# Ledger of designs, part 26: designed miniproteins, single chains, continued (5)

Each design is a single chain, and the fold is of that chain. pLDDT is the mean over its residues in the fold that is shown.

## One batch from the design tools (miniprotein)

Design m16931
Fold by ESMFold2-Fast:
Structure m16931 (fold): chain A 89 residues (1-89)
Amino acid sequence: MLELPLPEELLELANRAVEEALEAMRKAETQEEIAAAIGAALRAIGGAWEAYLALKYQGADAAAVAAALARARAEAEAALRRARELLES
C-alpha cells in the first residue's frame, strides 16, 4: 500500500520550519545561516509537491515517486532541525 503525505502535510512542515527559523532570527546574528535553512525547507517542499503531481498526472512509477516524496520530507525535517539549532545558538 502506498502511503504518500498530502501536500497540506508538507505545507504544515514548511510552515513549522519557517516559524522556528523566524524565532531563531530573533536570537541569533547569523541571518545568512537561518536564511539558508529556510530556503532548504522551502525547496524540499517544492520538490515534494512536484513529485506528488507527477504521481497523479504522468503515470510515473508510484514507488519511485513515493521515495522522492519521502526524501523531500526528510530534507524538510532536517532543515527544521537546523533552524532549531540556530534558535539555540
Scores: mean pLDDT 62

Design m16932
Fold by ESMFold2-Fast:
Structure m16932 (fold): chain A 86 residues (1-86)
Amino acid sequence: AGLAAALDELAAAGFPLDPEVRATLLRLHEQGDPAGASQYIAAQIVGADKQRQEALVAAGHLMGLGLYISGSPAVAKAEEIKKQYE
């Protein structure tokens, strides 16, 4: 399964991204731009609430960007999803 399916599983687990953010991350991933994806996520985290911040970091973890939050249930779910598709 591709990143789109992984993000949909994360959303089903209670960690949805805004549709516009999801579309942008999928585009950056398809273009092979990990630096651009990391910068975009960092910008989206600024001013985000804790739930949005955790979902953004979990999405970045799924993309292999080295993003992590200790004790986050969103990141833990991302690790479960990632292990299924590695």
Scores: mean pLDDT 82

Design m16933
Fold by ESMFold2-Fast:
Structure m16933 (fold): chain A 97 residues (1-97)
Amino acid sequence: SLKEEAERHEKEAEEALKNGDKFVAGMHYLRAGELYLKAGDYEKAVEYFEKAIEYTKDDPALVAHAYRLLSEAYEKLGDTQKADEYRKLAEEAIKQA
């Protein structure tokens, strides 16, 4: 299932962090967020996209992608103000890529 795949990526991210590999952890958190978004678990999607941004902050293209996904997740949650904020952050991050 999508949730089982997401949980596997969460575990892989935690192991990557224990090994000091923050970028790999961020990539696994990004994938977990995408899987939760597809599964309709928008609150978990937000949580994992925020973690992905924290650990991929040195990659503007990945940060922009995560901000776009956060915007989509907040739209699904009905938080149009947060959705608009993250859409603008994604546009700003793309300009730095």
Scores: mean pLDDT 89

Design m16934
Fold by ESMFold2-Fast:
Structure m16934 (fold): chain A 67 residues (1-67)
Amino acid sequence: GAEESLEKARPNAEAAAAGAALAVGGPAERTTVSVGEDGNLVATGTSPGGTGTLSSPLEKVLAGTPG
């Protein structure tokens, strides 16, 4: 189901969001992963220096995950 797919994609999405936040202002203090209306995975990392957000089709994130 959608929840299982989100959990499989979560580590990759969280790593990407944390990297984006780190580039702006330090280690991510929060990471949020959700699915948009178009099926894209949205990952947001927030750090003291700013917020980094990444969006990618869920199917592509899942296809990139090791089996």
Scores: mean pLDDT 68

Design m16935
Fold by ESMFold2-Fast:
Structure m16935 (fold): chain A 63 residues (1-63)
Amino acid sequence: AEQDKRNVAIARLANAALEGASPEELRKLWDELKKVATPEEVANVAAWLRRHFPELAAAAGIP
């Protein structure tokens, strides 16, 4: 279902950040996440990235 697609997109982005993805890779995954996730899920992922990977989030242009 739609929730499964969103959970997969969130997991892919989170795993990429944990595995040391480049800002360009993270930005691509972020743009894909915004196409499938709810605004609340997008905001939660952005907050998580800023909390745990602040330099990577800033370099990738995550708000």
Scores: mean pLDDT 82

Design m16936
Fold by ESMFold2-Fast:
Structure m16936 (fold): chain A 70 residues (1-70)
Amino acid sequence: SPLEEEIKKLADEAIELLKESKDEELREEFQERAGKLSEDLVNGKISKEEFLKKLKELVEEFKKKLEELK
């Protein structure tokens, strides 16, 4: 489905961000927050569309944090 394709694209982008990050604390924060979103999705607390939106916002936030570390 289109939503699954967008989720995969964002997941791949997040993996690349984590590979580029040398900051263990920043990586742990991202994993914890992404894990919470996945938990909420699995438990039916959020829709797939809401999950995609929040994951996109999380990725954008961490891109900015990584730029601040340079």
Scores: mean pLDDT 77

Design m16937
Fold by ESMFold2-Fast:
Structure m16937 (fold): chain A 65 residues (1-65)
Amino acid sequence: SKEALRGEILGALVALGATPQEVARVGSKLDGLTEEQLRKVLEAVRPAIAKGDREAALQTLLSAK
């Protein structure tokens, strides 16, 4: 579901040490996306999450379409 994909992305950011402000900013951006777009965004951010790269994850998520 859209809610589950959003939760997965934001949960991963929290685990990477993102601030509440960064999490809120990303969450607001993700709210404008469709479920298909969220799925693509999750795929795009997975490598950064796997490496524990908070900065790369934030850049990927804030650049998402």
Scores: mean pLDDT 82

Design m16938
Fold by ESMFold2-Fast:
Structure m16938 (fold): chain A 86 residues (1-86)
Amino acid sequence: RVEALREELLAAARAGDEEALRRYGLELMRLAAAGEASLEALVEALLEAARIVLDRLVAEGRLSEAEAEAALAALRAQLAAQAAAL
């Protein structure tokens, strides 16, 4: 279940389908909240999806590689801080 949702999330990120990305992301968060998915699995899925989105924005010329790396690092730090606060 979690792996299938992760695959759908990553496919949505690659396709640029913002609605599907939001829907599958929320479903993964629900599973984590229900104890059916680990917080680590959720964080890994979100970071992987974010990396795909940021790579696409760089390829489109909307972000520099340095901006994308900074955004990913900031997201990783924020998710780690949220996990530590739980």
Scores: mean pLDDT 77

Design m16939
Fold by ESMFold2-Fast:
Structure m16939 (fold): chain A 64 residues (1-64)
Amino acid sequence: EVEALIAALDDADPAVRRAAAERLGEIGDPRAIEPLKRALAREVRTGDPEVVAALLRALERIES
């Protein structure tokens, strides 16, 4: 479940990465914090701005 969603953060399809980030934020499992931060660092350089927004929201939910 959580591990499959973490793997989906690296998917070629930005819609899949966005959905994975949103679901990880909803679950709130702290195992996702480091993978989400790594995905965010990648996305802010070359990625999709909607995925960036989803990653930021997920981290805010889990770390709040």
Scores: mean pLDDT 82

Design m16941
Fold by ESMFold2-Fast:
Structure m16941 (fold): chain A 68 residues (1-68)
Amino acid sequence: SPVEEANRFLEEVSRWMAAQIAAGRPLDEVLADAEARVASHPLLTPEQRDVFLTALRYLAEQLAAKAA
């Protein structure tokens, strides 16, 4: 289903982002790459992109808070 495909994509990007941060990449660069992946996905609706960007930014803030 489109919802399952979108959720799988968000989970994949979220796992990738967390792994990059764990590997020592700067959070801002990793978030920029994650946002580019969302923007480039051909099957996401504008509403799904907005939700995913919000979720990824929230995850980035949580990862930064744990590092502080």
Scores: mean pLDDT 80

Design m16942
Fold by ESMFold2-Fast:
Structure m16942 (fold): chain A 61 residues (1-61)
Amino acid sequence: MSELEKKILEHVIKRLKERGVSEALAKKIGQYLVDHIKVDSVEQAEVALELSEERLLKLFG
């Protein structure tokens, strides 16, 4: 895993935990954004979460 992917994962986990999401679920969502959505920046990950949070929580919850 690259340094950039680690930063994206840490940022996604932090954001979702602030909203009451479990660390395990937050890790699954973050990994999905990196591996399947192919987000390549923290800013892109934040946009993806803002637009798709409900869908992602339903998919992985």
Scores: mean pLDDT 76

Design m16943
Fold by ESMFold2-Fast:
Structure m16943 (fold): chain A 80 residues (1-80)
Amino acid sequence: SAEALVEETERKADEILEEMERLAKTEEQRAEVERLRASREAFRAALRAWVARGAPLEDIRRVIEAYLRGLEAELERLRR
C-alpha cells in the first residue's frame, strides 16, 4: 500500500541520515545533516498528506525515488 511505502521510505531515510551523521567530521557537515533532517520532516508531512488525499501510488513512488536519490547523493559527497 501507499502507507507501507511511506513507512519503508521513512526507515530508509533514517538509515541514510544516521550514516551521514556518523561520517560528518566538521561543524559545517553536522549543520548540513541537521538541515537535511529538517527537510525530511517537511517532506514526510507533505507525503503523508498526499497519501491521505488519495494521490496515485505511481506518483508517490516517483517522488519517493527522487527524494531517496537526493539523500544518497548527499551521503556520497560525505564519503568522497
Scores: mean pLDDT 82

Design m16945
Fold by ESMFold2-Fast:
Structure m16945 (fold): chain A 66 residues (1-66)
Amino acid sequence: HMEELRERLIKLAVEAGILTPEEAERYVDRLKTPEQLERALRVAEMAKAGYMTKEQARKAIESIAA
């Protein structure tokens, strides 16, 4: 469950240009709960769909990981 969410988040955030591969791995390591991973995934999906900027998505993921 969690490993699948981690992989999806890394792939989506990198493909959407929100995070570099190195950044994505570091942030995902800080997201310790399934709820945090799911929230970050929704942010990345919204950014990919054009509902928020890459900068907004990056800051939101940083906040979730804090």
Scores: mean pLDDT 81

Design m16946
Fold by ESMFold2-Fast:
Structure m16946 (fold): chain A 80 residues (1-80)
Amino acid sequence: MSVGELGKLAAEQIRKAIEAAKKGDELEAEIHLGMARIIAGVAKLIGEEELAELAEEAIEAFENGDFEKALEYAEKLEKL
């Protein structure tokens, strides 16, 4: 998996978490957010600092209820 593929996967999980949250499906949102956290951890482990930082910022924005900001970070992740 390339950094671009990993970034796209992280973005996909964040987008799915946002959609689940908008539907009121807290469990589905938590599952997708958990997958994004795992991807951020893997990125840190392999030295992909920018990917890890963008994923962590997206997760933090989501946890703060700022879905617009989380989506902006997801768009940046997709461009890696």
Scores: mean pLDDT 86

Design m16947
Fold by ESMFold2-Fast:
Structure m16947 (fold): chain A 120 residues (1-120)
Amino acid sequence: AREEAERAAEGAEEAARGARSGDPRLAAEAARRAAEGALEAMKAGYKRGPKSTSMGSGGAAGAAGGAAFAEMGAERGDSRLAAQGAAGAAGGAAGAAVGSGNEEEAERAIEAAREAGRAA
């Protein structure tokens, strides 16, 4: 539970750095890590009930979508698309972290998602 939320928070923080980097490859790699962390946090949320499960599933899907866009940006050398994808992945990871019920990790992920959104 806490370990999975920590991975989601770390992924969101890396995705924020990727979005700020101007490097589409770095943004894509960070977005992928955010999506992986979001998936783990979603699985931890299943044990907490329907509301946590809904937030986790939506967050994981959003993070996966963001990662896909970031990867497309990296393949095309499009730093803007990669940054937007990384910001989406950070936001999805934040949602998953919230769903996990771990307050400290959720707050970190939310702040990282805000920073990624400002950078994109």
Scores: mean pLDDT 80

Design m16948
Fold by ESMFold2-Fast:
Structure m16948 (fold): chain A 56 residues (1-56)
Amino acid sequence: SPADIEEEMNRVIKKLEEKTKEAIKKEPERAELLKEIQEGMIRMLEWVTKLAIKKL
């Protein structure tokens, strides 16, 4: 269902945020770049998820 897809998207986003925090701890000088990459990946994931729901 659309709700199940959205729940899975939220789980993936949470894991991505956790991995980004881990990466920032290892390379704090790249924190801004890593955050920008995270935000871009979240936007792409939300876009793909909306397309998947629309085709159901």
Scores: mean pLDDT 82

Design m16949
Fold by ESMFold2-Fast:
Structure m16949 (fold): chain A 63 residues (1-63)
Amino acid sequence: LVGKEGVVRLPLPQLSPDELALRPGDRVRVVEEVDEEWVRVRNLATGEEGRHRKEALLKAVEF
């Protein structure tokens, strides 16, 4: 997943301070695999970064 860019298709809310709220139409890049369940992503329009679960990201983002 690291280095992959995609477009958000389903909203992902910020559920904790270290997560990044993502809205449909946002373009994101996976910048880091934190562990087996979590990745860090960057919003390419805002430059903001935050964590998401891999499963949630793969369902919400079209890579």
Scores: mean pLDDT 80

Design m16950
Fold by ESMFold2-Fast:
Structure m16950 (fold): chain A 58 residues (1-58)
Amino acid sequence: MTEEQLELAKRLVRIHLELGLSEEDAVERTAQLLMINLGLSEEEARELAEKALEELKK
């Protein structure tokens, strides 16, 4: 995982939360976008999105 990928994931999670999505839905939608934009596997994209959410809570 690169720092640039984590920064993108954090931005996407924030956008989804601001749209009124739950934390779970924000992570899922972010993971889908990370798969499309970065070519990550489903597992990698979900882990990155979950880590981004954890970082935003700190």
Scores: mean pLDDT 83

Design m16951
Fold by ESMFold2-Fast:
Parts: sequence; C-alpha cells; structure tokens
Structure m16951 (fold): chain A 75 residues (1-75)
Amino acid sequence: SFEEEAKERFEELVREAKEAAAAGDEEKVRELQIEALELAKETVRELERRGEISKEEAEEALKIYEKQIEELRKA
C-alpha cells in the first residue's frame, strides 16, 4: 500500500539521518531532512487524491512543508 511504502521510505531516511548525524555530516543530515519533507508533501498529495483530507488542508500542509524546505536550503 502507499502507507506501507511511505513508512518504509521514511524509516530508511531516519536511519540514514542518524548515521550521518553520528558521523558529524551536517550537510547530509540537511539533505535527508529536505528529502523527508518532500516525502511528506507527496504523502499529503496522495491523501488529498484519496479524499482522506480536504483540498484546503492539503494546501495548508504543503505551504508549511515548502517553507521548511526553503529555510533548510538557505542554511
């Protein structure tokens, strides 16, 4: 299912981020955080497509994630 695939991808990103953080690779941690936020945006779009959330809720969530991605890219 989409939920299982998204969970597996997220767990992989968390594992990689922990390894990068332990190694002191701050750039890699930032890249993985951006990738996790992009996955969150993909999840929101899928939930909207399925009718599990409203279009308004999806648009609000996407704006929040996009802003977080922009801030991380500036750092």
Scores: mean pLDDT 85

Design m16952
Fold by ESMFold2-Fast:
Structure m16952 (fold): chain A 59 residues (1-59)
Amino acid sequence: AEAEIRRIAEETREYLESLGLPSLAEEAQKAILAEKDVERARRLAEAAKTMGDLLAASR
């Protein structure tokens, strides 16, 4: 679980950084790492990526 959550957090950070959103990337990584449940971590990652996509599209 811990290794999976760390991987999800890192992948989410890298994705958001690739969109030019380093502040959101850092916040999302910290929030995901604070989760104890893998499914909750995945839902947070999806929400963060969706927010990132919307912010990137508004440029």
Scores: mean pLDDT 83

Design m16953
Fold by ESMFold2-Fast:
Structure m16953 (fold): chain A 91 residues (1-91)
Amino acid sequence: ASREEVAEFVLKKAEEIAKKAREDPESQKTADVILEAGERIAKAILAGDNVSLAAAQGLARVHKEAAKNKKGQEYARELSRAVMEALGMLS
């Protein structure tokens, strides 16, 4: 897959997960952090620079916020799986 296709995959997955999280009143901030992380990771993939660092920092921020709520933790794991799939497509 092209870097553009992989970046779009990450962004769309983050948007879908964030939309689901926003339906839960306890996960509003987790949804915001998921979208921010997805956008930063997608930008790093498109640039072809510091992708692993962007993924590590973004996912760490998401998991830290999500740790406050069990449903948030499920959304954080879903984003982690999508990011790992994307990194596999770049290998």
Scores: mean pLDDT 85

Design m16954
Fold by ESMFold2-Fast:
Structure m16954 (fold): chain A 100 residues (1-100)
Amino acid sequence: APASAEEVAAARRAAAELLREAAEAVEAGDRERAYRLAGLEVPFVLLAAAVEAYLAGDEETAEELKRAAKEALRIADELEAGADPAAVAERLRELAERVE
């Protein structure tokens, strides 16, 4: 079934919370948890919602969610590549505010 506006909003709130948890994991030095949350769980939630938005004919929302998923994975990959944890945590929180 196509996602309702409420289902998309719920996915955005869930992704924002996971991104904030990922930022806390980065600050705690838990890189594996940070990558799982930002690099796997957030992209999964957002891409699933993007597919439902496409099926509903809402291409603008689908593209927004797809871009957010790609950005979350990119930030997680930069952390794995040795980016500064403080800068990574800040970018994850900024993405959470934009997704919310």
Scores: mean pLDDT 86

Design m16955
Fold by ESMFold2-Fast:
Structure m16955 (fold): chain A 80 residues (1-80)
Amino acid sequence: MSREELDREVARAFVDMLIALAGKEAEQGNFESAKETLKEAVRLALEHGLPREEVEQRIKDFAERYPNLKKAAEEALKEV
């Protein structure tokens, strides 16, 4: 595994963790915190070169579980 491949795999792990955290925050009613955590996840993913299609799919999956955050998820994708 190259250093670039390892960096992307580490970034994927962190993105998955942040998306899971955002989901937990949403379940607890902390929607503003969930939105900010989701924005951080999207930013980290794109900064570390994850394919945009992969990032979009992860965000769509999140929005399907938490429809009340769909607009926040779409905003996160636009901001980064």
Scores: mean pLDDT 75

Design m16956
Fold by ESMFold2-Fast:
Structure m16956 (fold): chain A 64 residues (1-64)
Amino acid sequence: SDDRERAEELYKKAVDLIKTGKKSDIEKAVELFREAALLMGADEKEATEIAKESKKKILEEIKK
């Protein structure tokens, strides 16, 4: 579906933003993770938690 394809593109962009290491880019990445979660059917509360955990996970992977 279009929503799934859009969510996948938002996730890719968010990961790339986190890789820059810039605070402003990381903040933008959190918003993109949240938007992707909403497109995949998460409610607002779930989307916020998914975005927070996604940021944490990707930051931990980059530090290795």
Scores: mean pLDDT 84

Design m16957
Fold by ESMFold2-Fast:
Structure m16957 (fold): chain A 67 residues (1-67)
Amino acid sequence: ELEKKKEEILELAKKAVNTTDEEERDKLGEEIEKLLDEIRSVKGKKTVEEVAKELYEVIAKTLDELI
């Protein structure tokens, strides 16, 4: 479940980086925040800390590859 949400966030991040429309990028960023907020709300504090750390590393690597 968490893995699926992480991959969905990565997919949205890739779309945001590749989109030339600023409005679309903003919408994608908002969707990413929504998914992160859902993880925070549902899974509790310790899980959120672990997910946030892993998610940051994976997103950063993905964006670095695209940029």
Scores: mean pLDDT 68

Design m16958
Fold by ESMFold2-Fast:
Structure m16958 (fold): chain A 81 residues (1-81)
Amino acid sequence: MTQEELDALFERHRARLKKAIEEAYKKGMTDEEILQLVARIFGELRDELEAKGVPDDEIARALQELASYATKLIEEAKKKK
């Protein structure tokens, strides 16, 4: 996988995560339900990256950055309730 493909994949997953969290709050899902949704998205991303032959260190970095991003989105949503 090229760096451009990897960057595009991460951008898509970040956009998907943001949309999913925003839509979940709009639908009245609880914070606990949203955390379960986030965990599922992380699992799907990990499996997709592994299937595409992305190196383990890149997968770990991607998941760590996505986790930080998800935490920020959830905190911001809670503060603006």
Scores: mean pLDDT 77

Design m16959
Fold by ESMFold2-Fast:
Parts: structure tokens; sequence; C-alpha cells
Structure m16959 (fold): chain A 79 residues (1-79)
């Protein structure tokens, strides 16, 4: 079974937003970091939806990544 290319592309984009959020956090831009992590979570959720039909295990991993990204954003908003 081939993982759909769309899911892989969305996962790559999500990971770039995680990196962007980490850079903003290091620069003290907690609002920008939270927004980047929220966008990463959204992209991971979209990737999971694209993968679900073909690879349910991969989709579950992507949903867990989305959950973690949402937690990162929430922690920044609580501070």
Amino acid sequence: MKIPEEALELEVEASLYIMKGTIYKKQGDLEGAAEAYEEAARLYERAAEAAEEYDPEYAEILREQARLAKELARELKAK
C-alpha cells in the first residue's frame, strides 16, 4: 500500500509550521508561536483525514501529532 502523496505533503507542511513556532518561541513571540503550532495541528488533522482510507495506523500517528501541536499552542497561551 502506498501512502497518499497528499498526506505526506500535508505532514511536511505541518512539520515546517512546528519549526516556525519553535523559532518564534525562541525569539519571544509567544503569540506567533501559538498561531504556528495551531496551523501545524490543523495540517496534521488534514493529513490524517487524507491517510485514513489507506493507512489507518499512519492516520492515528498524524492525529496524535495534531494533539501534541494543540497542547504546545495551549501552553503558550496559558503563559
Scores: mean pLDDT 82

Design m16960
Fold by ESMFold2-Fast:
Structure m16960 (fold): chain A 65 residues (1-65)
Amino acid sequence: MIDEAKKLKEEGRSLGSDRAVEYAEKAIRAAKEGDLEKAKKYIEEAQRLVDEAQRLNDEVLARQG
């Protein structure tokens, strides 16, 4: 849980997705507080945002090449 959220935070920062970073940080906080259901929902949202940011980066690179 916490390790997964930390990985998503790093990926979000790498991709420039501030929203992915915010949701990953919320997931870390929820997991530390013992709210595993809330942590899981924040992890799922952070993953979705990372996937969207990766897709946008792939599209930008395709248009530049």
Scores: mean pLDDT 80

Design m16961
Fold by ESMFold2-Fast:
Structure m16961 (fold): chain A 63 residues (1-63)
Amino acid sequence: MLDRLKANVVIDPALPEATREEIRRLVAQARDMAELIAVMKRFPSLGAEWYVADGRIVFVPRR
């Protein structure tokens, strides 16, 4: 499950390039679901929201 979620990460191109690179790096480094959830919780403070749809983790700009 974790490997499939990591492979199916979707990052909105409207997010700053630095934020997109940090998301990719931290998702790739996550060893388990708890680490991945911790990564997702970090990004609201960086102006990004996240949700899960159709087995994908989607990151979008915060409203």
Scores: mean pLDDT 70

Design m16962
Fold by ESMFold2-Fast:
Structure m16962 (fold): chain A 69 residues (1-69)
Amino acid sequence: MREKARELLRKARELIEEAKRTGDDELKRQAMELLEEAIRLASQLAANGDFDTARELLAEVRELKEKLS
């Protein structure tokens, strides 16, 4: 779960950077979908007692969402 969530955040960051260069709204939408999946995985980590990793992942999701806004 941790590795998968980090990969999703890496891909989302790449899509956000691409969207900023191209102005492509589809890339913004794809990035948002990856962020939503990362939130789901962070919630599962919290449910399993890994609260510190979940908080770190959710903080990064929040930062990336602000960049999309």
Scores: mean pLDDT 82

Design m16963
Fold by ESMFold2-Fast:
Structure m16963 (fold): chain A 84 residues (1-84)
Amino acid sequence: SADAEALGKLGLKQAQAALDILQAAVDAGKPLSKEQALEAGVQAGLAGISIGVAKLLGGEDHPAVKKAEELLKESSALMASLGL
């Protein structure tokens, strides 16, 4: 459905935003600021909601949803490595 696709694309954007914040800190070898950690956490949480709702609407096989899940999994792994 159009709604599942839109939510999948939104989740992809949100997951990418979280990953970009976390990866920049890792690449710089610096701890995340509280503001960066909060922003990454909020974006990852919103991505999870967007992906979850997209799947409830039958969008689980949509490329955007699958890519969003991959990026969210990567961001979650990076958060864990940073003690978040």
Scores: mean pLDDT 86

Design m16964
Fold by ESMFold2-Fast:
Structure m16964 (fold): chain A 70 residues (1-70)
Amino acid sequence: IEEMSEITYKATKLTLKSVAQLVPEQAVENAEILVEVTTRWSRQNYSPEAAKALEEAVKKAADEVKKEIA
């Protein structure tokens, strides 16, 4: 679980930073949409423990990218 959270965190951060470079004007909105979509999907498809770990990893990555692109 910890290893999967680390991978999810890094992958989400890389994806959001790449998108921010391509569409900087909507970077914050895109980060928030990704968090919303992935947390909703994880709650429906994973165990509560796995969903919580994934949600925390995605939110952490999104928050860090939002701070870097602001």
Scores: mean pLDDT 74

Design m16965
Fold by ESMFold2-Fast:
Structure m16965 (fold): chain A 65 residues (1-65)
Amino acid sequence: AQELLERGKQLAAEGRYDEAIAQYEKAIELDPNYAEAWLNLAGALAAAGRNGEAARYGAKAQELR
C-alpha cells in the first residue's frame, strides 16, 4: 500500500494526475483505512479539477484520523 502511495506522489509531481489517482485508488483497495492515501487522492482530484470528488475523499481522510 505505501509503495503505491509513493508511486502516486511521483506521478502527481510529474503532473500525471490520472495515473496518480489510479495508484492512490489501488492503495485504498489494499488498505481502506489508509488516511494518507485518501488525502493524496483528494489532492490529485482537486489538481485535476474534480473538486466535488476531492471534497468527499478529503472528508474521508479526516474521518480516519
Scores: mean pLDDT 79

Design m16966
Fold by ESMFold2-Fast:
Structure m16966 (fold): chain A 90 residues (1-90)
Amino acid sequence: EEEIKKNPNNAKAYYDLGVRYLARGELEKAVEYFEKAIKLDPNNADAYYGLGFVYYLLGEKEKAIEYFQKAIELDPNNERAKKMLEFIKK
């Protein structure tokens, strides 16, 4: 696991699968594929945003905030994560 190969193409493929499962409302599978994306590329801000959004939908507000903060830390231009973080902190 410490040897996890950073592979942007595979990370994007798993991220895209997470997005598709999220669109279907299959939140558990969405988490699984976003976590796979992060394992391949721990700097994948989009996958952290995806996890935050899934946990927001699950009502896991504190966990959603942590993932959105991580997405912003990795990509300060992630406007979607910034807007969700402001919305949730209201």
Scores: mean pLDDT 81

Design m16967
Fold by ESMFold2-Fast:
Structure m16967 (fold): chain A 64 residues (1-64)
Amino acid sequence: VEEALEHIKKALEAFKKGNWDEFKEHFQRAVELLREAGREKEADLVLKSLDIFVSNIAPDVKLT
């Protein structure tokens, strides 16, 4: 879980710096790590929260 949270932090930092590739990589890895740990509900909430956040700031950024 700690590793997933670190990837979420790195994704947001990369996003703020305009590094979209690094953002997507860390974001996807964080969600996968949460799911692998059996934290499905937390993974879903993180995915939805970041999707809303990114949509408000950069609607053209694809998270799929």
Scores: mean pLDDT 70

Design m16968
Fold by ESMFold2-Fast:
Structure m16968 (fold): chain A 78 residues (1-78)
Amino acid sequence: SEAEELLRKAQELLKEGDKAFEEGNYDVAIKLYDEAIDLASRAAELYEQKGDIDGAVTAAIVELQAAVGKISAERKKK
C-alpha cells in the first residue's frame, strides 16, 4: 500500500540520516531526518485513516526517532 511504501522510505532515510550523523555530516543528517519525519508522518496519517493501529504506531516511532536524530544533529551543527 501507499502507507507501507512511505514507511519503508522513511525507515531508509532514517538509516541514511544516522549514517550521515556518524560521519559528522550534520547538515546532511538534518535534511535526511526532515525527509524521514515528513514521510513517516504521511504514512501514520494513511494508517490512521485505515484504522491500522500497528502501522500508525510503527510510523509514529520512526517519526520520533528521526525527530530525536534531527535535534541531536542541530546541537552538533557547526
Scores: mean pLDDT 89

